# Designed miniproteins, single chains, continued (5), part 26

Each design is a single chain, and the fold is of that chain. pLDDT is the mean over its residues in the fold that is shown.

## One batch from the design tools (miniprotein)

Design m16875
Fold by ESMFold2-Fast:
Order: sequence, then C-alpha cells, then structure tokens
Structure m16875 (fold): chain A 66 residues (1-66)
Amino acid sequence: SMEQQRLAQEEAAMKKTLSEVFEEIKKASPELYQKILEEFERAYKEDPKEGLGKMMEAVTEATQKI
C-alpha cells in the first residue's frame, strides 16, 4: 500500500540521518557509539522494525547526553 511504501521511505531516510548522527556521536563519545551499535545490531537481528525503533531510542538518548 501507499502507507507501507511511505513508511519504508521514511525509515530509509531515518537510517541515513541516523548514520550521520552516529558519526557525530562517535567523535564526541566513542563509548556511547559502541553502545548504540550493540543495541541496534541485537534488536535488528531479532526484528527489523524493533531494531530501527531501538536505534532511534538509543540515538535520541545519546543526543540528550551530549
């Protein structure tokens, strides 16, 4: 459906934006970056939708810390 296609595009755009934010976090705090990657990889392997959600949560939390 159009909704699913839109959500998939937003998800892809979100991943791209998160990749850029990840680089900033990596420079500011390598420790936080590692933690985010571990949480993302774990959750994404279990459920891609949940994985992306966890990645968003981790990035938001890290952004609040820096």
Scores: mean pLDDT 70

Design m16876
Fold by ESMFold2-Fast:
Structure m16876 (fold): chain A 65 residues (1-65)
Amino acid sequence: SAARVEAALAALKARYGLSDEKAEALRPYIEAELAEHPDADVTSTAFGLRVLQRAAEDDPTLLDA
């Protein structure tokens, strides 16, 4: 659901202080996580960490600060 992806993006931005550009870069990883776990709580810390792990495995520099 597009609404669930947007909720996940908003939660990640709020929790990790991400820019709009960095949050949008996480969209495919949020979609991949939801494809495997469609009933996941998209606002949970556990969901956010799994999304960030997927992103880091694909591009380890994406979230380097």
Scores: mean pLDDT 80

Design m16877
Fold by ESMFold2-Fast:
Structure m16877 (fold): chain A 90 residues (1-90)
Amino acid sequence: GSSEEQALKLEEEAAEAESAGDYFGAAIKYSNAANVYEKLAEKDPSYKPKAASAYLKAAEAYEKALENGEGSSTTLLHEAEKAKEKANEL
């Protein structure tokens, strides 16, 4: 499939992970979707809002993972901040 189809599938998988209470898994999937959209934005600027949205969803999922006691607090906080910074730069 296209890179856009890959990003959409990653967002779908992230939403499924959130529904299952796997916020860390969701954050990784949203981050991967955001990276795909950011790469697409290099040729088509219409993907910038999609990349920014996916980064913000990743940040929220990292924050929920922290609240849920998933993984390292230091790592989750750093990844959430990085995702927010990426969204603001787009």
Scores: mean pLDDT 88

Design m16878
Fold by ESMFold2-Fast:
Parts: structure tokens; C-alpha cells; sequence
Structure m16878 (fold): chain A 96 residues (1-96)
């Protein structure tokens, strides 16, 4: 649980960095942080024993990356909403 909680904290930090970089026009940096977030979520999902929840998180992660790839304000807003829900689901799983 401690390892998953630390990865979750790093994922939360990466989403904040993704948002700030995008808003500052640093699109390449924002996409690099977004890809690191997706990688950490993949590592967290690999530890999720509930197959249905794992597959849901992985599908949402793919949608998050697709929204970030649009490189628009609307795409960013959708991506942040998706990332927030991924983090909520993972937080609930870790605490259960």
C-alpha cells in the first residue's frame, strides 16, 4: 500500500505539472509530463486486482492521452477531468 500511495502522489504532482506547462505554452513539456503520468497510472493499474477497475483505469488513461494530443484548451480541460477521476478511483482502491 505504501508503494502505491507514493506512486499516486507522484501522479498527482505530474498532473499539476502538465496543467502548468500547458497554460505556459510549453506544449512539449506538458506532453512529456502527461506521458509520465500515464506511465505511473499503468504501474498503479498493474497492482489493481479488480480486473474490471483495472481495465476502466487503462481505458481512461488512453482517453486522457488522446485529449492531451489535441493540444487545445478544451482537450486539456477534458484531460484534467479524466485524470482527476483516475486519481479518485485509485485513491479509493488504495484505502479499501
Amino acid sequence: SLSMEELLRQAEDLIAKTYIAFKNGALKTALEFANKFAGLVQQLADQVEDESLRQKILAMTAEFLAKMAEQTEDGLNDAIDIATEILRLLREYIKS
Scores: mean pLDDT 90

Design m16879
Fold by ESMFold2-Fast:
Structure m16879 (fold): chain A 114 residues (1-114)
Amino acid sequence: SSDARELTIIGFELLANISELWLMYEHPEGFSREEILNTVERLLEVFERAIDWIRKFDPSLVPEMERLREEIEALAEAIRAATTTDERVALLGKLIGVAEKMAELLLKANKRYE
């Protein structure tokens, strides 16, 4: 179905963003603050699409997903304020954790409809 296709696309885009965040986490000096924030902006776009998809199939998960989106927004502001590589690495680690929680919620929702 078109809905199953959209979920698959959201899943792949989320995994691609998580992979990029891991690359930035392992090689923080290889990326500008602007490049990191651009990845975070793309991650937020994927989160909004995931939340819109979930509203149709499991609206009970929407509040948890919205909290994860708000956590990403707060982490983006913290990255803008970060002045050291150690601070950026810690924040990237937290971003990865939030993105992985979103992936787990999407997988959980998908399993309920199998």
Scores: mean pLDDT 86

Design m16880
Fold by ESMFold2-Fast:
Structure m16880 (fold): chain A 92 residues (1-92)
Amino acid sequence: MWELLVESYKNFLAGKETLGEGEADKLEKELEEVLKEIEKIIEEALKNEDVEKGIEKLKELAKKNGLPEELLKMLIDMLKKLMELKKKAKEE
């Protein structure tokens, strides 16, 4: 699931951007850094069971890197769903 999500993020962002000379290189570097930070935020939020803090960090990252609102919403929804699944697994 996580690997598919990462590939989806790359494809989604690439599909939303106008590709120009040098613009693709800049986008690729920004995507790699942003994806690493997103992964870290999600993992820490799940580990600490703090979805609200994770959402705040994702919003800050989105503002800093100019991420599309649709991508931010997808990330927030994913984090919420992963946390719900983790809690349900504990209850069983």
Scores: mean pLDDT 69

Design m16881
Fold by ESMFold2-Fast:
Structure m16881 (fold): chain A 71 residues (1-71)
Amino acid sequence: MTDVELARLIRDFLEGKLTLEELYARLKQMPVEKRRRAADALLSVAEYFNPEKVEEAKELQARLDEDIAAE
């Protein structure tokens, strides 16, 4: 997955075009370094782009951080 593809997935999630579970499933297939980058960026991007999605972004960030910590 490219950085452009990752940004598009995050944007689609924040616009309500992609569910939390669908985004999580896509991100789980990525290398740990890219998943960590996604987790770190999600809350900041959500706050800037769509504040209504902040709580869902926090949940996704927590799931990704837990997966990375378990590796």
Scores: mean pLDDT 74

Design m16882
Fold by ESMFold2-Fast:
Structure m16882 (fold): chain A 101 residues (1-101)
Amino acid sequence: SRAEELRRRLEEAVERRIEAARAGDRATSVAQTEEIAELLREIEEEVGEKEALREGIRIGARLERARIELGLEEGKLTEEEAKELLEKLKEEEEKALKAIE
C-alpha cells in the first residue's frame, strides 16, 4: 500500500539521518531531517493525524536515543548521564503516545 511504502521510506530516512549524525555529515543530516518531515506529512494524508503523530513521536524518540548513544561514545556524556537521559526519554515517549487517542 501507499502507507507501507511511505513507512519504508521513512525508516530509511531515519537510518540515514542517524548515520549522517554519527559521521558528522551535517548537510546530509539536515537533508534527511527535512525528508522525514515531508514523509510524515504524506503519511498524515494517507492514515490521518493521530497515526502520523504516533509515528512522529516514535521517530523523535529514536533520533534522541541515537544522539544520547553517540554522546556516550564520544565521551560527551557519562554512562550515568546517558542512562538517566534514556530512562527519561522512554517515560516521555510512553506519556506522549498515551496522550494520543
Scores: mean pLDDT 88

Design m16883
Fold by ESMFold2-Fast:
Structure m16883 (fold): chain A 87 residues (1-87)
Amino acid sequence: EKKRIELEREIAAALVRMVLGIYKAHKIEPDKELVLRIFQNILDRLLELGIITPAQRDAMLARVQALLDAGDYDAAVDYAVDFFLSL
């Protein structure tokens, strides 16, 4: 079932890039709560599929939240995309 895991990782990376890309295209400051909720939903889906562990989910959420709180939206996306593609 390797092809499904690869597809889910690519979808997760694409969704994160798309969300922040839309904010950038419209020159609007990202809504931190909405962005964090999207990350949570993606991570919960990957956890459900057995692609990540609960520990990986919690570590990713903590790091993404810290970057979003610092206003480092690009760093938050890059970190999440790199994480998803490394799975």
Scores: mean pLDDT 76

Design m16884
Fold by ESMFold2-Fast:
Structure m16884 (fold): chain A 90 residues (1-90)
Amino acid sequence: MKTEEELLAEFAEEVKKLIEENPEAPAEVLIEKIKEIKDKYAKEMEKEGVLTKEAADKLNELTLKVVEAILQGDLDKALEIAEEFLEEAK
């Protein structure tokens, strides 16, 4: 059984890896993939019974901040946001 903290950390790590592995991808493609990852982890949290209001808020906050950075063309900021979230999720 995965914990809320484990799933939030896995989400942040997967978002970080997506950006690191695809630095030349169009912003629209990155944003679409990030939303897919968010939906995947939201469903997994629901199945594990750990989709609390706080978990949902954290998932949405990371997604929003990373998407905003990508829309501004700042991939370094997007990576920084994901890394900070990963550190806080430990």
Scores: mean pLDDT 81

Design m16885
Fold by ESMFold2-Fast:
Structure m16885 (fold): chain A 79 residues (1-79)
Amino acid sequence: SARLAEARARLAELRERTAEAARLILEDVEKGAELMQQIVGELAELYAAVGPSPELRALFEAAAREMEARIAAALEAAA
C-alpha cells in the first residue's frame, strides 16, 4: 500500500539519521544527543499518525528497537 511504502521511506530516513547521531555521540556526545532527541520526536509523531494499522505499528516498533540498540551501543562506546 502507499501508506506502507511511505512509512518504510520515512523510517529509512530516520535510520540514516540515527546512524549519524550514533557517529556524532562518539565525537561530540552533546550534539549527538541533541540530534537523537529530534529523531525521537519525529518518530513519535509518525507513530501517532499511524493509527490502528497493525502492520504499520509493527514496522515502527521494529525500527524503534533497532534505533534504540544503535544509540545504546554508541553511548556505551563513548563512555
Scores: mean pLDDT 80

Design m16886
Fold by ESMFold2-Fast:
Formats: structure tokens, sequence, C-alpha cells
Structure m16886 (fold): chain A 61 residues (1-61)
């Protein structure tokens, strides 16, 4: 289980467009690095997968 903290206001695209405020903390069941700037995250609460900019999120196991 991973903890994803949004350090900046973030808009993410996956199955839908979602927006998160700075300071939002979510649990993720999987995290996969796509490239140097982007990470793919599957949220534990919804099972939905989103792509986030690495600069806007802090990820801890």
Amino acid sequence: MYTVTFTLPTEATGERVVRFRAGTVLEAESVKEIDETRVEVTLASTGETYIFPKSAVEIKE
C-alpha cells in the first residue's frame, strides 16, 4: 500500500478527469513510473488508474 500526497493542486486524466487540492492524501494499491515526469497510480478507494505529474505528488510505501 502506497500513500500519495498532493503537494500542488493537480488535475489528472484516467477513466475520467479528476482534480485534487494541495494537501490531499490518498492510498494507492499500485504505483508505476511511466517516464521522468509522470507516474501511473491505481487508487485503493476506487480501483481507478490515473496519471499524475511526479512534481505534484509525494509517494511513500
Scores: mean pLDDT 80

Design m16887
Fold by ESMFold2-Fast:
Structure m16887 (fold): chain A 77 residues (1-77)
Amino acid sequence: MEEARRLLIEGSVYEIAGAVYERIGDYEKAIEYYELAVRYYQQALDLAQQAGDDQLAAIAQQGLESAQQAIEELRKK
């Protein structure tokens, strides 16, 4: 279970990096970091679901959806 939490934290770090690059107008790098966040959140979600941790799974899913939405919006610019 600690592994899922570690992956969730790593996902959040990459999501912050994506937001920073978005803020400075580097949309290509922002998308790259949001894609990394998606990968880590997906891994965290998979592990949380395997362990039956519904709360952690919900948090990971929310992060996944937020990062995916950011990628979609940036690709339209």
Scores: mean pLDDT 86

Design m16888
Fold by ESMFold2-Fast:
Structure m16888 (fold): chain A 120 residues (1-120)
Amino acid sequence: SLEDKILELIDKAIEVAQKLLEKLRSNPDVPEEAIKLAQEVIELLRRIKEIVKNLPSDPEERIDALHEIQELVSRALELVGEIRKLASDVLTPEQQKLLDELINLLREIEKLVGEAIDSL
């Protein structure tokens, strides 16, 4: 299902975000603020996952939940952009790749959530 595909992408995004957080913590040149933002991204992804797992069957409640997911995904993308601004000059190529993978996964989630809304 579309919901299953969204959940699969969220799980991948959480895995990538957790790997990124571990690598950022291991880099002494990374600002503490960037580490805090990475933690917030993981919390947003976990919240998105919980909403998707519990999507209402009622059409009005379902559309509201999908819009909340869109807002949380947009917030996660904003925070990832802020991590890039704070840390990109000190990131290793591996850390930069994880950041790019996370952005791509968030964009894919955004697209599928939009498709779910359009199907209503």
Scores: mean pLDDT 90

Design m16889
Fold by ESMFold2-Fast:
Structure m16889 (fold): chain A 86 residues (1-86)
Amino acid sequence: MRTVVNVSGLSLEQAKEVAEFAKSLGAENISITESGAVSVVGELSEEEALKIAEFAESKGGSVTVIVDGKLLYEHSNSDKEDSVGV
C-alpha cells in the first residue's frame, strides 16, 4: 500500500519533528521545506499514516493523507483569527 502524507503550516523545527516521527514509523521518503512543509511517501499502513497526521495536527499543522490514490483524511488548520470581532 502506497501512502502520501502532506503537512503544512508548521515551523521548520516542528516540520523536523514530524519527519522524525514519520521515520520512526518506517517512512522511506520524507522531504521538508524551510517553510515548514513536510511530504511523506512510503509503504505505511492506514493507522501509521493517521498517526503522522494526528502528530502534525497536534503541532498546529494542516494535513492531507492519501492512501492507495484516494483521499483518506484531510485537516486544514486555518489560522483562527479571533472569531468574535471587537
Scores: mean pLDDT 76

Design m16890
Fold by ESMFold2-Fast:
Structure m16890 (fold): chain A 82 residues (1-82)
Amino acid sequence: MVEERMRELVRLAEEKLKAGDFEGAARHIAELVQLAREAVDRGIPLTPEQLEAVRRAEKIAEELAKKDPNAPQIFAEALRAA
């Protein structure tokens, strides 16, 4: 299910961020954003659980930006590629 996948991606991104794997964290966030965009493009509203996953992904992106000066570029590129 998309909802369960989005929750898993948040968990994986948090683990990668804690391990210092900022590229890995950004890739998981990008996949989550892509899943949300696909749902919206198909006219499917995001569930409260999916919206919470998006909010958590945004928080992880903020922490990436604080820990690595290159993180904003890595994150922006990952989002554009998604």
Scores: mean pLDDT 75

Design m16891
Fold by ESMFold2-Fast:
Structure m16891 (fold): chain A 97 residues (1-97)
Amino acid sequence: IEELEKFVKDIEAAKSAEEVFALLSRYSGLPLPDPSLPLREQILHTFELVEAAVRKLAPLPDPKEEYTDEEIERLQKVNELDSKAKRIALRKVVEAA
């Protein structure tokens, strides 16, 4: 989860949409999106890259019938960080358009 927190901080520190996409590509392992794409497609790629990065940094356990309180807290924290990363990345991409 510390790696996921660092990922969110790195996105917050990015100064441009180009830096955001470079960070998302690095953390997700997916290629950089084409900057000439329409804004709607850039938004979709932003979500896809964030989701891939979060999945790599904090993989989810196999679903089961009963979860411990600790497991639930971890899942909630991962979801909070995913949402925060998406919000920050999207803001920077949209503001650069």
Scores: mean pLDDT 75

Design m16892
Fold by ESMFold2-Fast:
Structure m16892 (fold): chain A 81 residues (1-81)
Amino acid sequence: PDVEAGVAAVAAVLDANKAADGKVNLVAVKDAIVKALVEAAGLSEEEAREIVDTIIELFGDTAEPEDVVRAVRALLREKLG
């Protein structure tokens, strides 16, 4: 598992899916974030979904990409060491 590879993959998904106000709809991109975490960070699909669900709980349906990236890094470090 690679924390920074997972963070970079999630950041790319968020950047590609930003709305005009610079925010991202987390519900709309949930599956893409799960896939990025599984492929880049080496997480199971269940573990990746838990991370995304935690982020949606923290920020709601819409969030700024930088806040999501910081939360993903923190959660990956907690889970992967």
Scores: mean pLDDT 83

Design m16893
Fold by ESMFold2-Fast:
Structure m16893 (fold): chain A 79 residues (1-79)
Amino acid sequence: ALKKVLELDLSGNEAEMVKKLDQFIQKNIGKTVRLKFTLAHGNSLSSPFTISSRNSGQSLLNFAKSIKATKLQIDLVLP
């Protein structure tokens, strides 16, 4: 099952988004999530992702910007 745990509008304040992502990463190390990026014109890209201590909110936001995402949703994969 999937449980939505974080949703970010990527037009918002970058420092606040980095802070929220960093806090989420620190609390969920070792967990598998689904990352869903909403692109322009309603297209989307989603991928399974295992959170590690090497991940950062800044690197995740930089990736989102590189693909021109407008929104990021994170779902936890529940047992």
Scores: mean pLDDT 83

Design m16894
Fold by ESMFold2-Fast:
Structure m16894 (fold): chain A 80 residues (1-80)
Amino acid sequence: SKNETLKIAGKLMAYLKEKLGEDPNSELVTTQAELAEELGVSPSAVSRALKILEKYGVINVERIGRKLRIKRNENPKEKK
């Protein structure tokens, strides 16, 4: 459900914040399968959570085959 996806997105963001640290130029190279294992959810749930974080402009995700390159978005699109 939407509520479950938002909860997973929150957990994913907390995980990404820890892995990316304080450097705004930090990138995390991972896979949907690895993120799914770390969060204890399905790869499909991770995919939906990543899309929500991208929609909110919180992260940028580059998809390279099975790999994901993730960084924090310094200028969120939802900023008014």
Scores: mean pLDDT 78

Design m16895
Fold by ESMFold2-Fast:
Structure m16895 (fold): chain A 107 residues (1-107)
Amino acid sequence: LGIALGLAGLAVGLAGLLAGRAGVRLAGAAEERKDLALAAAGLAVGAVGLALGNLGALLGEAALKLAPNNPVARALGTAGVLFGGVGELVGGAAITLGLRLIADLLA
């Protein structure tokens, strides 16, 4: 159970990080092109990154609590918390950039 939760936390946390990065890139393209649809896409993909990052961190924490003496579960759980946490930050940045660009383009 602990290893499975740690692996799930790592996988979901990594997905959150990748989605957050994609959201930031979409927001950057939206600013360059002055495109509302790209700004909305950056916000939406960033929100997915934030949600997946949070879930990855939660699954990683569960792995650490359920299997504290299993070194594989601890390594995977720790990686899930770290990558999930970074995914939350990057996804949050994409949301902030997307919202700001939408506001600027609508003004």
Scores: mean pLDDT 82

Design m16896
Fold by ESMFold2-Fast:
Structure m16896 (fold): chain A 107 residues (1-107)
Amino acid sequence: ASADGETVFRTEKGYVVVVASLGGARAVIVTKDPRFVEELRALAREAVAQGIDLVVGLDKVTPEDLERIRAALAEAAAQGKRRLVIRTSKDPEIQALVDAAEAALAA
């Protein structure tokens, strides 16, 4: 969907996917960890509000991971970058979802 909005859903395999869209920018965050969904939603909203495409793939989410993403997003914004990709997961399902998200942004 190309409409502005925010969605959080779970895949059939239990992965959490956070999607935000605003003004043509899109954020997609994929994780196995449901504990920090609200913080990930906030990061997705911040990215698209700044006109930045964000793609993140994480196995687990820690407060340190959240701070690293926030710092990387602030740096990208300061440099006028329009895309930020963070993929630390070695999970093939997360990698496939992140690859699909990146391909959609490239189209």
Scores: mean pLDDT 83

Design m16897
Fold by ESMFold2-Fast:
Structure m16897 (fold): chain A 100 residues (1-100)
Amino acid sequence: MPSVEELIEELRELLIKKKLSLEEILSIVGDVMQKSTNGVVKAMLLEGMAVLVEAIKKGLSMEEAIEKMAEKWKELAKTLSEEDQKALAEAIKEMIELVK
């Protein structure tokens, strides 16, 4: 099974390759966040969305904004318990499936 960091990297590459809009990305992340039962994962996904929106507001490209969101999620993932890392991996896999 790929690591959480590898899954986040796969999602980053797919989001950039598919050229999704800000609204499409926020919709995908928001949908997966709402379906999650893990409060730590929900908070982490919300923090990533906040970083994405802030980057766009500062005039960064969509690609740069997606990269900052992915970096934030990778940093937060390192602080999670093994159980919460598995829950995050499931959430990222669901997002990958929605983007394909």
Scores: mean pLDDT 86

Design m16898
Fold by ESMFold2-Fast:
Structure m16898 (fold): chain A 70 residues (1-70)
Amino acid sequence: SDAETEELIRRGMKIITELTELARKLKDSEAYQKAVELQKRLMASTTLEEVKEVVREIEEELKKMKEKQK
């Protein structure tokens, strides 16, 4: 549904904000650019399945960044 899609986009955007803040703290320019690219892909997504896939990648990237920070 449209409501479910909007909620997932909002969730993805919140995680993108966390990713960009973490990338800045770690001075990781590649991670920052990845977060910007994921945000663009999320905003370009037109179906619930596309949004789910991008949000999953966003979540995986955050997990990798946290592991990298130890």
Scores: mean pLDDT 83

Design m16899
Fold by ESMFold2-Fast:
Structure m16899 (fold): chain A 57 residues (1-57)
Amino acid sequence: GMGESSMLNTGARRAIEQGDAETAIRLATGAALVAKSGGDTSGLKTAEDLLEEAKSL
């Protein structure tokens, strides 16, 4: 649901802030899957942006 993708996106952002690319990629990927299954377009966009940011670490 929307709350689940939000929590995963928050975790991904924190992992990025800590330089933990591996954790950030896992959490952002999970957020994207949850958002897509729940029709959460906003959460999906956030997750995709976080995933690209994590891959740039």
Scores: mean pLDDT 83

Design m16900
Fold by ESMFold2-Fast:
Structure m16900 (fold): chain A 108 residues (1-108)
Amino acid sequence: SAMQEKKNKQLLQQGRQLYGQGLKAFEQGKYQEAADLFSQAADLFRQVNDFLGVGMSLHNLGEALYKLGKYQEAADYYKQAADYFEKAGLDSAAQYNLEKAKEAAKKA
């Protein structure tokens, strides 16, 4: 429906905005704030089945958690990101995230 399309478009825009805020927080070394923002972005992208948006958000959530020394949590999010990149048809991004997960798990 037109109303559902409008709602999905608003959720997608909110997800992109939170993702962008997360990137800015990460660049500023605010890794916990970045993790919280990427988590919120992933939830919004998941609601609209934007698998690329979920994968990118979970990958950067993993990066932020890795910077915080939360290596096992980072590994788990890299694995989740890989699943979403595979659903998005991005096999190279999925493989990269599986390699990042193995590296993070070794430090846990």
Scores: mean pLDDT 94

Design m16901
Fold by ESMFold2-Fast:
Structure m16901 (fold): chain A 98 residues (1-98)
Amino acid sequence: MTKEDFLASLPNLEKTLEKLGASEELKKKLYEIREGLIENADDPEKNLELMYEAALLLIPYAVKAGVYPTEEEAREELEREYEKAKAELERRKREAAA
C-alpha cells in the first residue's frame, strides 16, 4: 500500500476500526502518523518508518478482520516487508550516488 492509498483510506478505515472496537487513542495516533507523512512528503525513509508504525498499530484489527490468523504472523510478515523496502531504498541511494 502506498502512502497516498493510506491517506485516502483513513476515513473508511476509521469506520471499520470503530466497528472492531478501536480506541480513540489509536485513531488519534493514526492521525498523528498522517500528519507526519504530510510533513515529510519528500523523505522516503521517514515515510517508510511512519507507514510501518501505522501498519503495526493496525495488526490487532487485521487479525479481528480475519486477514491474519495471529498477531505474531502479521508482525513477522510486516517486518520482512519493511526490511525489504529499506534495502531497496538503500540500493537506489547507492545507484543514484554512483
Scores: mean pLDDT 73

Design m16902
Fold by ESMFold2-Fast:
Structure m16902 (fold): chain A 66 residues (1-66)
Amino acid sequence: GKITITTTSKGQIVLADGSILPEGGVLEFPAEETTVRQQGDLIVVRDADGRLLAFAGADGVTVTYT
């Protein structure tokens, strides 16, 4: 399966290296190797080893599972 995270006009996705994806930015991850959790007002994305991949404000992104 696949996890797709898309930024809205009210949000930003911040990658582990500090890079920021703008409005309409899309990230895709393998669902079997990726954990997405809401922690307060943040969505936090980690790989299978627990390493941070990305985070974003929960109201600023949509998360889709396919």
Scores: mean pLDDT 81

Design m16903
Fold by ESMFold2-Fast:
Structure m16903 (fold): chain A 81 residues (1-81)
Amino acid sequence: SAEQQAQLAAVQAEYQQKLAEVDAVIKKNNASEEQKKELYGLLDKWAGLRMAAVLRPEKRAEYLAQADAVEKELQAKLKEL
């Protein structure tokens, strides 16, 4: 639907903002290849869960809770750099 397309576009915009933040932290802290892989992996997992919440409204609350947990893990890992 048009509403789902708008929601997916919003998730993509949030993804680009978070990607820029992750890239900046990686550059500032000279993150290792393993750290980069972990951080980008968490970001991609977050985006997938947020998109799933849009595409599967019957499981929206579950996917949003999982996305929130992944975002908290991503933020914790960024602070460890």
Scores: mean pLDDT 89

Design m16904
Fold by ESMFold2-Fast:
Structure m16904 (fold): chain A 68 residues (1-68)
Amino acid sequence: SSIDEKVERIMAALEQLAAELRAQGYSDELVVEVLRALTRWILSEIEDEEERKRLEERVRQLVAEIEA
């Protein structure tokens, strides 16, 4: 679906940003806070409830993986 494609594109960008920050030597705590801040801003601009919920869940999973 178009929602799945939009969410996957955003997730790919967030995962790439997380990987790059970690490669540059930034702490996992900073990486998580950056992802959370960006996600809050992105979610505030999303009008579709399904797209918003799907992105929230995917980011929660990414953050959990980094914090593990």
Scores: mean pLDDT 85

Design m16905
Fold by ESMFold2-Fast:
Structure m16905 (fold): chain A 93 residues (1-93)
Amino acid sequence: MVKTREELLAEKAELEQKLAELESSGASNDEIAEVHFQLGLVYEALGEEDLAEKHYEKAVLLSSPSSPVRQEAQKQLDRLGVEDLKRAVEKVL
């Protein structure tokens, strides 16, 4: 659960490259969803909650209904939704 910032930045770069490769190679939506879920975890660890939510949302949308990735990504979205609402209130105030 705790990685160094350098490890997180390296993992992010590798996952972004892998995502681009999968999207260009005609990989399955489930494979693309797995990478989005992993990117969400990395962005969350970096404190980038809005980017993490976007990647978890993509993981849910692209994964099959029976995929464990869909369930885990939805769980993370539900948890982060409360924090996103707090951030929206802060931006208005």
Scores: mean pLDDT 77

Design m16906
Fold by ESMFold2-Fast:
Structure m16906 (fold): chain A 90 residues (1-90)
Amino acid sequence: MEIKELAEKAVEIYKEVLKKASKSKSDKELAYEAGKIFAEKNREKLEQYTPEEFEELKKEVKRKLEEEGIKLSDEAIEEFIRGIFEALNK
């Protein structure tokens, strides 16, 4: 799967998490939850990723979110990546 396709899937999962979110959850908490769900759904591909491929994924996710009009802080994007790593380390 191309990194761009994987980034599009990540954005869709973030939108699903946002739609189901309670009124009290922060963007950082939503991004972390989305990262975990994304990793669980794409585990086989993400387990093969190098640190460099994760950096490209982070860049493409940021770009795709901006294209969709979704503005996340750099800290929220880092929480998304942290969610991925937590799910992969089960």
Scores: mean pLDDT 80

Design m16907
Fold by ESMFold2-Fast:
Structure m16907 (fold): chain A 100 residues (1-100)
Amino acid sequence: DLEKKLKELEKKLEEAKAKGDKLGEAKALLEIGKVYYEQGKYEEAEKKYREALAIIDSLDLPDDEFNKLKGEIIENLGKVYKAQGKEELAEKAFNLAKLL
């Protein structure tokens, strides 16, 4: 199930890249990161979340959409940090996500 979801999301990511859809690219990366997290692949999940965050930080989005999407990415980064035993980084991420 997770491998099938990953393949579908990777296709969506490539389609977004081909169209220059940066928001779609960031959303696909967030969802790919979640699949890696469910598989216990925490380093891969972190990389995908960081890539999504970099794209979102580069976009001129409406505040509500920006805050919601950035908050979700940072909260999921916090989950990765917690799973890796990086407790201080996890707490900082969760606290930041609550403000968005």
Scores: mean pLDDT 86

